# Designed miniproteins, single chains, continued (4), part 104

Each design is a single chain, and the fold is of that chain. pLDDT is the mean over its residues in the fold that is shown.

## One batch from the design tools (miniprotein)

Design m15849
Fold by ESMFold2-Fast:
Structure m15849 (fold): chain A 86 residues (1-86)
Amino acid sequence: SPEAVARARARMGAASDGLDKAVNELIEAAKQSREKGEEIAREFAKKHTPEAVRAMAGRARLLSQDPKYAEAARFVAEVLEKYLEE
């Protein structure tokens, strides 16, 4: 229904904003220290649902396409993806 589509779009927008903030924090941590970034990423994976972790990994992978974020964002995505397999 049109209302269901509108609600899904609104939820996606709010989730996207939240994921952007969380991914930016993880990328900044990884830029300071890969070990610290990995630690924070593992804590996020332990506290969140597999669906939320997958969404965050996808967002990090998208950011890895930007040369400015490539190494740190790719590293964060890899850590989150490995945690999903465990």
Scores: mean pLDDT 71

Design m15850
Fold by ESMFold2-Fast:
Structure m15850 (fold): chain A 63 residues (1-63)
Amino acid sequence: AQEHLEEGKRLLNQGRYEEAVEHFRKAIELDPNYLEAYKVLAMALNALGRVDEAQEVGKEAQK
């Protein structure tokens, strides 16, 4: 989980948003309670213009 979050953030900082999304989704798959992964995933999706998916991720993080 942490490893994928770290790599995703590195890719996000490089503007490689699509690859960052893949790593953040893997982090969530390994730890569904990893709130930081949901936050950075939503940021990457918004940067890609995938706003509807970003909103859905936000709902998944909230109860």
Scores: mean pLDDT 79

Design m15851
Fold by ESMFold2-Fast:
Structure m15851 (fold): chain A 83 residues (1-83)
Amino acid sequence: TATAVVTMTAKSKEGAENAAKSAEEAGETTSGVLKAEAELVGEKEVKITLVAKSKEDAEAAGAAAEGGVREGGGLSAEYEVTG
């Protein structure tokens, strides 16, 4: 298994919640993803953890979630894969 951690920011708390939902949905629908979890680490900052079967699946999930942040109105997103 491998884990992708996506860190994102938004202009507002509501924007962070919307961006997090969009990103979590995009990541969770990626092939090989076993678990998706979103956590508010600040009022305008969210961390999304995606656990996947392989490093390749985790990289794909991280990229999809990053795209989801942009679609949901987030300001920035980056991801890191471990495993």
Scores: mean pLDDT 82

Design m15852
Fold by ESMFold2-Fast:
Structure m15852 (fold): chain A 80 residues (1-80)
Amino acid sequence: MKIEERIKEIEEVVKEVEENLDKLSPADQRTAEANIKGMRNLIEMAKVRLERGDEEGAERYVKSAEKIAKVLKELLEKHA
């Protein structure tokens, strides 16, 4: 899968989590918001690396964001 497609999938996860924040406890909501901010920062860094032609650097940031996305999906499933 292209890095750009993976970034789009991560952005879709962020949107899904934001749309379901009201279903979480206040503590879990704060955790989710912090993780969303972290994911957005990682994606921004990945885009900067792609702009500079550093595909390997971009891949590292995308992989980190994907790991956080998995944790957020599990958090939503726990409160479903």
Scores: mean pLDDT 82

Design m15853
Fold by ESMFold2-Fast:
Structure m15853 (fold): chain A 89 residues (1-89)
Amino acid sequence: SLEEALERLKRAIEEYGIGKVSAEVNKAIDELAPEELRGRLKTAAAEAIMRLQQGASVKEVAETLRGLLSPEEVELLTEAIRKALERLE
């Protein structure tokens, strides 16, 4: 789920830092998303990462993303986050 991906993303930000996490998420978006959606998904990912770093709850961030993105875009972003998390060492 999006919530599970965001919980793992929050832990990755704490362990690896915002710069490394943002770079890997953006790389995954470039690999998974159609060109026309990449900008929107990267903007949404940056908002999510910033809010999580500032101590926002996973629930609040998930609600924000569902307000910004279509259900299909939420699914693509969730998959990009999962792929990025698999690459973080």
Scores: mean pLDDT 88

Design m15854
Fold by ESMFold2-Fast:
Structure m15854 (fold): chain A 79 residues (1-79)
Amino acid sequence: SRSEFVARLIGLVLSAVGALLEKDYEQAAKDMEAARELAVEHGLSPEAIEAFQKAAEYAKKGDYETALRYLVEGLRLAS
């Protein structure tokens, strides 16, 4: 259901934010990649999928601010 999808997406986003705050960029990137896969499975817009992909890429680079910006944009587009 949509509510189950939203609960899973919010869980991944909260996990990713927590990992970013701890500077655990590997875990943050994994959570963001999982959010991207969830977005693909649920047929979200290409823009939402790309936002989660870019969030993961910048998290892997240790760019906290850019990763967070794309993560928030992905969540906005998924809503």
Scores: mean pLDDT 87

Design m15855
Fold by ESMFold2-Fast:
Structure m15855 (fold): chain A 68 residues (1-68)
Amino acid sequence: MSPEELYEKALELLEKAREAIEKGDLETARKLLQEVEDLAVRLAILGDIERAQEIGRKLQELMEKIKE
């Protein structure tokens, strides 16, 4: 998967996670956020550090919303 494909997929999963949080489906939200974290790590390994950091920031924002 190219860095572009990883970035686009991460954005799609972040949006789905946000919708799951809004619906109170925290199990689905946590699963989606875990997939986003994996994609951000892969982006960083491929050298796309700027987009990996952007995805990481969005991920942290959503994780704070489901913090216990």
Scores: mean pLDDT 83

Design m15856
Fold by ESMFold2-Fast:
Structure m15856 (fold): chain A 77 residues (1-77)
Amino acid sequence: MKKAVEYLEKAIEALRKGDAEKAREYLVKAVSYASKNLSDEKLDEFLLLVQRAADALRKGDFDGAVRYLEEAKELIE
C-alpha cells in the first residue's frame, strides 16, 4: 500500500495548494494502486471516500475534499 498512500499524500498536498487538476492526477494513481492491493470490502470503503472527496471538489469544498482523502489514507495505512 506504500504507493497508494504516497499518491494520496501528493493529492492532499496539491489540494492544499489549490491545484485540483494535479490532485485528480495523483488520485487516479492512488486508486490504481489501491485496487491492486485492497480486499473488496476495504476497496469499496476507499472508493466511497474518494467519491465523497470528488463531490466536495465539485462544490468548491477543498477542506472537505482533504478531510475525505485523509480518511481514505487512514483506511489503507
Scores: mean pLDDT 84

Design m15857
Fold by ESMFold2-Fast:
Structure m15857 (fold): chain A 86 residues (1-86)
Amino acid sequence: MKVTITYKNLTESEKKNLIEDSLVLKSQGHKVTVTIDGDTLTITIDNITPEQAIGLILEAIGLELEGDKVTITIDGDTITITITRK
């Protein structure tokens, strides 16, 4: 599976934390691509398991419950998650 997560309206501290999290995933053998455009950060993870993908979806739903705006789209083996911070 492939997961693309786009975070919007990030602080510098939030961007740093997400970059550090992406490096952990990369160290675990995932193919991770990170792109930064101002306050937007996009993380693409290739070769993710279905169980790991479910975990990312649940984390995104948790952020929505905390007041962030979350959109999740599933198209076959591709998941796109967009998170806009408060």
Scores: mean pLDDT 82

Design m15858
Fold by ESMFold2-Fast:
Structure m15858 (fold): chain A 79 residues (1-79)
Amino acid sequence: SEIEEMRKKVIEALREQKKLVEESNELSEEEKEKLIKALEEAIKALEETEFKSLEELEEEVKRLTGKLLEVAKEIVEKQ
């Protein structure tokens, strides 16, 4: 289904972001742990949620992206 294809692509993108964070030499170990945890929580939410429509998936992606942006802002303020 289109919902499952989009969900899979978003999860794959988040997993790629997690790898980039893990491999970064620009982030402290504490900053990496914070970002990795946030990314893992986002991936888990997308994997465990049963979406009934593409719109529902898009709303959840928007919510999770907002949470990730807040974590990123905290890190930028520390740097």
Scores: mean pLDDT 81

Design m15859
Fold by ESMFold2-Fast:
Structure m15859 (fold): chain A 63 residues (1-63)
Amino acid sequence: MDKEVTVALGDIYVGIGNILASQGKLKEAAEEYRKAAELYEEAGDLELAEEYRKKAEELEAKA
């Protein structure tokens, strides 16, 4: 799959996670950020992957 498409899909999951986090659904938001991190890693963007893995971990700790 093209890297551009994989990054775009990751961005969609980040958007969903942001909406869920704004609703206080921290565990669900963490799951979406984790999926985004996996997609960024597949695309080769290791910095974004690490950032969203950390965000997911923080939200799970608070949930």
Scores: mean pLDDT 84

Design m15860
Fold by ESMFold2-Fast:
Structure m15860 (fold): chain A 63 residues (1-63)
Amino acid sequence: MEHFRQAQRRLDAGDYEGAIEAAEKAIKEDPNFSPAYFLLGLALKRAGREEEAKEYFKKGVAL
């Protein structure tokens, strides 16, 4: 939960690498937490990593 909130704050601040790291930690703690996958996908998309973003959006929808 805390890592997910950190990822949201970092994404809003334009710290895309920090947002990716925090979202990855949120997924590690709760692999079934769908919102963390969408947040990671959004952070990856903003970092220009479109193909990786698509994979995480697919995982989030599947949960």
Scores: mean pLDDT 84

Design m15861
Fold by ESMFold2-Fast:
Structure m15861 (fold): chain A 74 residues (1-74)
Amino acid sequence: MQPSPESVEALRKAGEHLARAEEAIRAGDLEEARRHLEKAREYARKVEELGDTETAEALLKEVERLEAELRKAE
């Protein structure tokens, strides 16, 4: 429940990759979107490993939502 500096950094990076994935989906750059979603998932897992389970769950739900949008765009 208490955020560590490492967890905050992982959260920030996950958010950056989620934003880039969303922009890539809108631009039709589906391969770029997939790469950013993979990175966002990696950082979400890092947040989970560091004990911020609620934050990690929220990040993973956002990854899953964007992955569903990516699949519909294909």
Scores: mean pLDDT 82

Design m15862
Fold by ESMFold2-Fast:
Structure m15862 (fold): chain A 67 residues (1-67)
Amino acid sequence: KAQELLKKGEEAFRKGDYDTAIKYYEEAIKLDPNNVKAWSLLAAAYFKKGDDEKAEEYITKAAQLQG
């Protein structure tokens, strides 16, 4: 389920493994594309990697889903 994938991603993020975190967040989004938290966490992971363009894209998606 998407929530379990987010938990695994957050564990990877905590360890500084942003690539693994991104993979779990992307899988969570595939299962639940309207999960605002998943998009926000994906943005945070890309921001930590220095990919500001992708981080901004994904945080914008999260904001749009919130309304």
Scores: mean pLDDT 83

Design m15863
Fold by ESMFold2-Fast:
Structure m15863 (fold): chain A 72 residues (1-72)
Amino acid sequence: SRLEEVAEEALRLGRELGQLYLEKPSEELQKELEELSELAEKTGGIEDPEKRLEALEELKERLKKVIEKLEK
């Protein structure tokens, strides 16, 4: 399902970001990781599958943006 696909993508991106943080930790990245962690918890609490999908896609896009900033 789309929900499972997006959830798997978000998990993969989260692992990638965690590895980047371990290689080059920073205070700014620590704050972004805390915000992303809060968003992930909020997303997991959503009972409506459609709203959960929307929240997961938002989480995925935020993860992508943080990774792109770190790779530049």
Scores: mean pLDDT 80

Design m15864
Fold by ESMFold2-Fast:
Parts: sequence; C-alpha cells; structure tokens
Structure m15864 (fold): chain A 69 residues (1-69)
Amino acid sequence: MLAEELAKLAEEANVILSQLPKEEAEEYRKKLEPIAEEAVKAIHAGDEEAAREAIEKMKKLVEEAKSKL
C-alpha cells in the first residue's frame, strides 16, 4: 500500500541521513520535507497518481543521498 511504501521510504531516508554530515543531511531534509508532505496529502485525498509521483521523487532523492555513502 502507498502509505506503507511511504513509511518504509521515510525510515530508509532517516537511516541514510543519519550517516551523512549534518550539513548535507539538512540539505536533503529540506528537499524531502515538502515532497513527503505532498505524498501524505495525496494519500489522504485518495489521489494515487499524485501519491506515486511524490513517492518517486522521494526515492530519487534518497537514492542520491545513499550514493554519497
């Protein structure tokens, strides 16, 4: 389910960001927060397409952050 996928992605992001320098972690957090908020709102509204789009954007940012480890 999209909510479950979002929760797992948020946990993965938190783990990755905890391993980055504080400065880099803050930059990624600032980018991820508005997208995560968009995903939550889309899920609550039942907008699967918007929710998937936001989750995909989050995945790309998390993958980028992970590549720096």
Scores: mean pLDDT 82

Design m15865
Fold by ESMFold2-Fast:
Parts: C-alpha cells; structure tokens; sequence
Structure m15865 (fold): chain A 69 residues (1-69)
C-alpha cells in the first residue's frame, strides 16, 4: 500500500538508496532532455526489513526535490 511504501521511504535503512536512485533518475532525465515535472518517478530498492524489493512512486517534482534535500 502507499502507506507502507511511504513508511519505507522514511526508513533510515533505505533513505540513502532512495536518495541515490532519485539523483540518478533526475540526472538521466536531464541528459535525455526530459522535463522532470512531467514524469512519474518509480524507484525500486531492496528492503532487508521487508525481505523484498519495494517500488516507491513520486508523482511530482516537489516530492522528488524534498526526497533529495
């Protein structure tokens, strides 16, 4: 659920991985000439706590900017 994925986003365990993948995705979009404001960002990270990959979705440029701050 979105709530579970949001809790995972706030995990100290996963925060560095999420930040790194968001920076990579943003840089990739800029290299391709794509406006990040037009994209739904899907980041896949592995969670040891959950024992599986988790897909985290950011639906706005502001949400991505907050995650990178």
Amino acid sequence: SDRLEESVQRSEELAPQIREKLEEARRRAEELGIDPRLLEWRIEVYSKTLGRNVTIVYRSAEAVARALA
Scores: mean pLDDT 65

Design m15866
Fold by ESMFold2-Fast:
Structure m15866 (fold): chain A 56 residues (1-56)
Amino acid sequence: AARAEAERAAAEAVEAARAKDYDSALRHFGQAVRLAPDDQALLDATARAMTAAARA
């Protein structure tokens, strides 16, 4: 399902940001946006988590 794939892409984006691999983080976030462009809750939560992970 597109939502499950978007959730996986979102999780991969957060993990990449945690690893300081920002190119991969942005690529995975773009995939999540493509799969679930109207899921504002998922996209907002993912962006916040990526920012927090990058600062850690």
Scores: mean pLDDT 81

Design m15867
Fold by ESMFold2-Fast:
Structure m15867 (fold): chain A 57 residues (1-57)
Amino acid sequence: MSEIYKLLGSSKSNEQGSKSYEEYAKLDPSRRDEALKKSEQLRKKSEDYKKKAEALK
């Protein structure tokens, strides 16, 4: 149970990071491409952590 909560926490943290980079891309067009790439990486990590948490049920 504790391990599942830790993975879900990591998933949520990466999801929040992804959203932060999406907002940053809107505020700073000169860094848009870089911010969007980081957002995609964090979203993928969030999905990976959710999948691992589901597998541990």
Scores: mean pLDDT 79

Design m15868
Fold by ESMFold2-Fast:
Structure m15868 (fold): chain A 69 residues (1-69)
Amino acid sequence: AAPPALPARTPEQEAFLKDLIREVNRLLTEEGVDPRTVGLAVQKALEEAKEKGLSREEFIDLVREYAKS
């Protein structure tokens, strides 16, 4: 069977991450960043966030950095 995605430590953290992703997409799109670029930046930031346990602000900042690169 396909392995399930590794969950955040709690269901609350998973819900929080999903909300963060939605907010970041909205923020960067309103700033004029291409939606595809935002998607790629979010993917990279998520990869690092899984290992580091970033805060909301740190996550948003990471996505911004990746979106500019």
Scores: mean pLDDT 72

Design m15869
Fold by ESMFold2-Fast:
Structure m15869 (fold): chain A 80 residues (1-80)
Amino acid sequence: SLSLEERQALALKLSRIIRENVDNPEKLIKEVEKFLKEHPEWDPEAVLALVNHLIDQYISDPELKEEVKKKVEEAIKKYL
């Protein structure tokens, strides 16, 4: 299992990825998939939960929010 410090560092990294790519869903999905491949030690279900929370926080448009969440969930399901 990851230490608390390692988990916080990875959560911060993932938060930056989402913030930098909120206007480009395809790039956001690619970066999240890359993150999962680079960090197999982190639970994909926990990653999905955090990504959904951050999408809710950083994307204001309800239609775009639901579209991005759906695409991210579909991409992450390959790792669940």
Scores: mean pLDDT 78

Design m15870
Fold by ESMFold2-Fast:
Structure m15870 (fold): chain A 60 residues (1-60)
Amino acid sequence: SVEEEMEERARAIASEALGRDVRGWSIEEVEALVKANPEAQRAILERLAALAAEFEARLA
């Protein structure tokens, strides 16, 4: 599904920004680690915004 694809891509973005594979983690665990890393948090938020825009364009 589109939702599963978006979630998988979001996890890949987080893994790259955090420098570790978090694809097997819960969303809550990933969020906790992101909050502990302000620089990674900024990069992740920017890339997630771009991902959201991509999916909005696919639905338009």
Scores: mean pLDDT 76

Design m15871
Fold by ESMFold2-Fast:
Structure m15871 (fold): chain A 66 residues (1-66)
Amino acid sequence: VSSEEVSEAARAAREAGATPRQVLAAANTIIELGKVDEEKVRKALLEAGASEEVAERAAKAMKEKA
């Protein structure tokens, strides 16, 4: 995964309502996996304190931008 792809995914997560800390957790998950895995990104967002609705919406938006 490229830094540009990570930046676009992070922007999508912010637009979906994720906080900066939640976006950072999701971005780190993408970098570690080398791809946008919607389920793992959603789990990272939940662990960072996102609500179920925000986590689902943000993870989906991040996957769409990959």
Scores: mean pLDDT 82

Design m15872
Fold by ESMFold2-Fast:
Structure m15872 (fold): chain A 70 residues (1-70)
Amino acid sequence: RKELMEASKEVAKEVLKDDPEAAEKIVEALDRLAEGDDSAIDELAETLDSLPPEKQEEFERRSLEAVRRL
């Protein structure tokens, strides 16, 4: 769980280098999820939905790659 969230945080920072505010929101939501705050799922989903489709696709691909490396 925590390892998965940590990998996803790194991916968000890389994919959203040009949108640090969105990256920060995703990182905060993932940190809260890692701590057991499931209410952060809605915030994470809303933030991801607000991203351009290209960034959403890149985040998804890179997150899957990061998970495979664990």
Scores: mean pLDDT 75

Design m15873
Fold by ESMFold2-Fast:
Structure m15873 (fold): chain A 77 residues (1-77)
Amino acid sequence: LEEHLERIKEEYKELGLEEEAVKAAEESDDAESLTLAGMLAASLGDYERAIALLQKALELDPSNEIARRRLEELRAR
C-alpha cells in the first residue's frame, strides 16, 4: 500500500497535479485520499499542511499505518 501511494504521488508530481490532488482529497473526506494529499503536501515542502492532512486521515481511520508513520516522521524533524 505505501509503495502504491508513493507511486501515485510521483505520478501527480510529474503531471503537475499536486495542488489539484490535494484539493480533491480534502473534498472527498476519505482517509486514503487524505493520506495521499498529506504526502503530496510534504513533497511540495508544505509540512504544516501535510501534518494537518495526515492528522485528519488518522481521525477518519486510526488504523492507517502509513498516515501515522508519515506524521511521526514529519513531527520528528
Scores: mean pLDDT 74

Design m15874
Fold by ESMFold2-Fast:
Structure m15874 (fold): chain A 62 residues (1-62)
Amino acid sequence: VSEEQAKAVAEEGKKEDAEAVRLAAAGDSTRAQELGRQKLEEIAKKYGLSPEEAKKAAAIAS
């Protein structure tokens, strides 16, 4: 993937991770997990990445 795509995915992943952490802290871990998974898939599609590539890009930054 391009460096720009990787940075964009990482930035979006960080934001979604923050939301997931907030939901988990509120006691809604199931929704937090579902939100994270759905958003990762949406980000992957938006940047033309496979879900695995999106996971790797997000993991590098977060």
Scores: mean pLDDT 67

Design m15875
Fold by ESMFold2-Fast:
Structure m15875 (fold): chain A 55 residues (1-55)
Amino acid sequence: KEERIKRLLETLKSNVKEYEELKKEALQRGDEETAALLQKMIDDNKSQIERLEKE
């Protein structure tokens, strides 16, 4: 139970970090549309992390 949740959490946290880096690059090139999409993905992953950590 907890082992699978822990691995999923590590994957989600890794995804957040990767998307945050991609968002910074998008903003540097003035690609606000891609940055907004990446922010939505970050928010979705963070929401999932919080839910899994509480359960």
Scores: mean pLDDT 81

Design m15876
Fold by ESMFold2-Fast:
Structure m15876 (fold): chain A 99 residues (1-99)
Amino acid sequence: MSLEEARRFAETSKDYKLIVIVASKDPAQAETLAGALMGLLRNPDVLVLSATSDSDVIEVYFYKDGKLVERLTFPLTTDPKELLAIALKIHARIEEILK
């Protein structure tokens, strides 16, 4: 989905305590990160969406109760170790926001 579609969904949805959007110019990268995060979280109150963005960075949007609470950016990378580090940083931030 497009970043704008994902953001609209996150702003209007009331079904989740937290919605996280991972957006990248590379849709496969966004899907890989979202899948990894869903596997780590195992929390039905959290939804992780993958989206396509025209940005030259990985963008991560955190929506709590339909409101944007944080936005993070990470450099685009093909290094699996850097992608894992990004996933772990996003996961840690999700846990912090859920307090």
Scores: mean pLDDT 83

Design m15877
Fold by ESMFold2-Fast:
Structure m15877 (fold): chain A 61 residues (1-61)
Amino acid sequence: SMMGLEYVKKAGEAAKAGDGQKAVEYAQKASETGDPGDATAGAVVAHEAQKYFGAKGEVKQ
């Protein structure tokens, strides 16, 4: 769905910006749109964001 793809896109942008919290939030919203394709993409992005969140988090120095 367009909404799910938009959330996946935002999650990726947040992850690249170092905002792991926002990246996880957007990835979870993508999974919740009910589109299986978006849910799969959202889960992958959430997994990457979770690793980034655990290592870097939203706290940057």
Scores: mean pLDDT 64

Design m15878
Fold by ESMFold2-Fast:
Structure m15878 (fold): chain A 65 residues (1-65)
Amino acid sequence: MERIAKTLREMAETAIKAIKEKGVDESGYRLAIAAARGFGQVTGDKELAEKLIEEAKKIYEEVKK
């Protein structure tokens, strides 16, 4: 279980960085949200999962402009 949690967190963080550096697409944004939610479900760390989701939303809205 610990490896899955680490992988999901890294997937969310990597997807968020890709949005920042490579520009935004809907698939990348959706992947970031899905990985963050999966991390929250596996670990029960709702606060960190919500922070990752909010970061993805903020970056998506900024790049959309």
Scores: mean pLDDT 75

Design m15879
Fold by ESMFold2-Fast:
Structure m15879 (fold): chain A 60 residues (1-60)
Amino acid sequence: PKLKLSEKQQKALEALAKDSGAKSAEEALKGIEESMKENGTSAEEALEQLEGIADSMGIK
């Protein structure tokens, strides 16, 4: 993957994948990368969103 995730962000991605019905964290990450490409979202913004998801789910 092109995004370099922290352990906390990786756990958030795994939780997001389960919630969204993605097959794996890798599939969810690919979806994020495609969304970034399509919408012009920066890697920094995508990582910030994952951090926020981790915080809302109590992931530390």
Scores: mean pLDDT 74

Design m15880
Fold by ESMFold2-Fast:
Structure m15880 (fold): chain A 75 residues (1-75)
Amino acid sequence: ALERAREALEEARRVAEEAVAAGLAPQSVADDAAAARERVEELRREFGLSPEELAELAERAREALRELVAKRKAA
Protein backbone atom coordinates (compact mmCIF):
# COMPACT_ATOMS: atom_id res chain seq x y z
CA ALA A 1 0.00 0.00 0.00
CA LEU A 2 2.75 2.51 0.91
CA GLU A 3 4.75 1.21 -2.06
CA ARG A 4 1.68 1.79 -4.27
CA ALA A 5 1.49 5.39 -3.01
CA ARG A 6 5.16 5.92 -3.86
CA GLU A 7 4.61 4.42 -7.33
CA ALA A 8 1.67 6.75 -8.02
CA LEU A 9 3.70 9.77 -6.86
CA GLU A 10 6.65 8.61 -8.99
CA GLU A 11 4.34 8.50 -12.04
CA ALA A 12 3.08 11.99 -11.17
CA ARG A 13 6.71 13.16 -10.99
CA ARG A 14 7.41 11.66 -14.43
CA VAL A 15 4.31 13.33 -15.93
CA ALA A 16 5.42 16.66 -14.43
CA GLU A 17 8.96 16.26 -15.81
CA GLU A 18 7.59 15.41 -19.27
CA ALA A 19 5.35 18.49 -19.13
CA VAL A 20 8.34 20.68 -18.19
CA ALA A 21 10.46 19.16 -20.98
CA ALA A 22 7.65 19.90 -23.47
CA GLY A 23 7.44 23.52 -22.28
CA LEU A 24 3.93 23.09 -20.85
CA ALA A 25 4.78 23.66 -17.17
CA PRO A 26 7.48 25.42 -15.12
CA GLN A 27 10.24 23.43 -13.41
CA SER A 28 8.57 24.13 -10.03
CA VAL A 29 5.78 21.65 -10.90
CA ALA A 30 8.34 18.84 -11.34
CA ASP A 31 10.13 19.96 -8.16
CA ASP A 32 6.86 19.89 -6.17
CA ALA A 33 6.01 16.40 -7.45
CA ALA A 34 9.47 15.12 -6.51
CA ALA A 35 9.19 16.67 -3.02
CA ALA A 36 5.80 15.03 -2.47
CA ARG A 37 7.25 11.63 -3.42
CA GLU A 38 10.18 12.09 -1.02
CA ARG A 39 7.87 13.19 1.81
CA VAL A 40 5.21 10.45 1.47
CA GLU A 41 6.36 8.62 4.65
CA GLU A 42 6.67 11.88 6.61
CA LEU A 43 3.16 12.97 5.56
CA ARG A 44 1.77 9.56 6.57
CA ARG A 45 3.29 9.91 10.05
CA GLU A 46 2.16 13.53 10.51
CA PHE A 47 -1.48 12.86 9.60
CA GLY A 48 -1.77 9.30 10.91
CA LEU A 49 -2.94 8.06 7.51
CA SER A 50 -3.06 4.36 6.68
CA PRO A 51 -0.90 3.22 3.74
CA GLU A 52 -4.14 2.60 1.83
CA GLU A 53 -5.40 6.16 2.44
CA LEU A 54 -2.03 7.52 1.34
CA ALA A 55 -2.18 5.41 -1.84
CA GLU A 56 -5.63 6.86 -2.67
CA LEU A 57 -4.36 10.42 -2.15
CA ALA A 58 -1.32 9.74 -4.36
CA GLU A 59 -3.54 8.33 -7.12
CA ARG A 60 -5.79 11.41 -6.98
CA ALA A 61 -2.75 13.69 -7.19
CA ARG A 62 -1.47 11.77 -10.23
CA GLU A 63 -4.87 12.05 -11.95
CA ALA A 64 -5.14 15.78 -11.15
CA LEU A 65 -1.66 16.41 -12.55
CA ARG A 66 -2.42 14.49 -15.77
CA GLU A 67 -5.67 16.46 -16.19
CA LEU A 68 -3.81 19.75 -15.65
CA VAL A 69 -1.23 18.83 -18.31
CA ALA A 70 -3.99 17.81 -20.76
CA LYS A 71 -5.78 21.15 -20.21
CA ARG A 72 -2.53 23.05 -20.79
CA LYS A 73 -1.99 21.17 -24.08
CA ALA A 74 -5.56 21.96 -25.20
CA ALA A 75 -5.33 25.64 -24.26
Scores: mean pLDDT 68

Design m15881
Fold by ESMFold2-Fast:
Structure m15881 (fold): chain A 86 residues (1-86)
Amino acid sequence: SEAEKLAKEALALAREALELAREALRVGGKEALPKAIAAALLAIGAEFLAELALKTGDLEKAKEALKEAKEALELAKEALALAKAS
């Protein structure tokens, strides 16, 4: 179904976002930490919604999970870039 397709995409992106956020937290940095924490929390929420959408077939939850996963990934990439900056 479309819900399953979107939920699987959201789950993959949320997991990638969480890995990048964890790396940003490991590297550290005053500017990176708030964005890394925000990215991690969004990624966890997106993963929860994606798994729920997969179990229930809820298209609305799948769409929200994908939106949150994409936002989490963007924040995680920004956080990691800030963490790597000297």
Scores: mean pLDDT 88

Design m15882
Fold by ESMFold2-Fast:
Structure m15882 (fold): chain A 82 residues (1-82)
Amino acid sequence: SMAKELVEKGKEAADKGDNEELAKILVEAARLGEKEALKEIVRYAVEKGQLEGIEKGLKEIAELGLGEEAKFAADVLFELLN
């Protein structure tokens, strides 16, 4: 499925520390409304210490007017960091 493909690409970007690719995959997941993929990618990237890619992705999602998806991902990030 597209969701599984996005999760695998997001995890690979996080493993490589590729902040640009991680942000791109988060934006794509948000555009598709794939909230479970967003959640899984954010969780994995936090575990790998890749906060810059997450921050960049969430900013771009919000700037695109995808406020519900941006809030959802930000809420996941907030719970993982607290």
Scores: mean pLDDT 86

Design m15883
Fold by ESMFold2-Fast:
Structure m15883 (fold): chain A 87 residues (1-87)
Amino acid sequence: LSPEEKEKELIKKQAELLIKLAEEKLDMSDPVVRELLEKLKEALKNEDYETLDRIIKEMMLYLSEHDPEVFEELNKEFQKLNEEMKK
């Protein structure tokens, strides 16, 4: 895979992981969380990698302030994913 294809695959996997963890652990009554998840799911369906990257960063920033434990867990999972993708 080209470096660009590897980056797109990484972003896609990060988005899928973020959606899964958010649905399991986050307060879905939070309208900001719901809006970001809906945008993330739509961008994933449309293979809009630029929007996916932007929304992932926006959600990670939000979580760092409002749910630091989930943010830390996601960071560890993202690091693990990056290590697996380097092989």
Scores: mean pLDDT 80

Design m15884
Fold by ESMFold2-Fast:
Structure m15884 (fold): chain A 79 residues (1-79)
Amino acid sequence: SMEEDLARLKASAPAVIKELDELIEKIKNGELTPEEKRRALRFAVAAYVFAIGLSLFDPELAEEVKKRIDELVKAIEES
């Protein structure tokens, strides 16, 4: 059902946030290769699409995801 799909979407948000936070930390520590940075950017795009979907139901949680995406992109550009 739509409600069950929505609950699963929201339940996925902590895992997405955790992955974004881990990638941000690795970039800031200089731990990512250029190829890993490209993979991180691809993940950021996927996470942004996820956040758009999430924003229809939980705009505050979606904003939390978008905030990390912005930080990740800036960290990659500055590295």
Scores: mean pLDDT 85

Design m15885
Fold by ESMFold2-Fast:
Structure m15885 (fold): chain A 59 residues (1-59)
Amino acid sequence: MSEEEKEQLDRIGTLALILAEEEGLSPEEAARRAGEQLGVHDERIIREAARVVAKALGV
């Protein structure tokens, strides 16, 4: 992963985790919503963010 892709993943992952915890969204829904809010539409980055959130939530 490039440094830029890693920065995007960190931003999406952080926002997605907050959305999952506060709004009760699934990891996939949270990652998709975070990507939409940040203007990132790369499905690979969104999918990786969903995995990070799922692991953090233990699901």
Scores: mean pLDDT 80

Design m15886
Fold by ESMFold2-Fast:
Structure m15886 (fold): chain A 55 residues (1-55)
Amino acid sequence: SAEIRALADEFLARVEAGDGASVELAVELARRLRAAGDEALVAELEARLAALPRG
């Protein structure tokens, strides 16, 4: 779980920096977090990712 959290945070930072290729990884990561029981973190990650200005 700690590894998943660290990966999620790093991934989000990369997406905010302009890493558009990581979108598919975000979906897979969210699925793993939900399966692990971190539904609140999954919801937060999805909301933050969706809130990012994509133009």
Scores: mean pLDDT 67

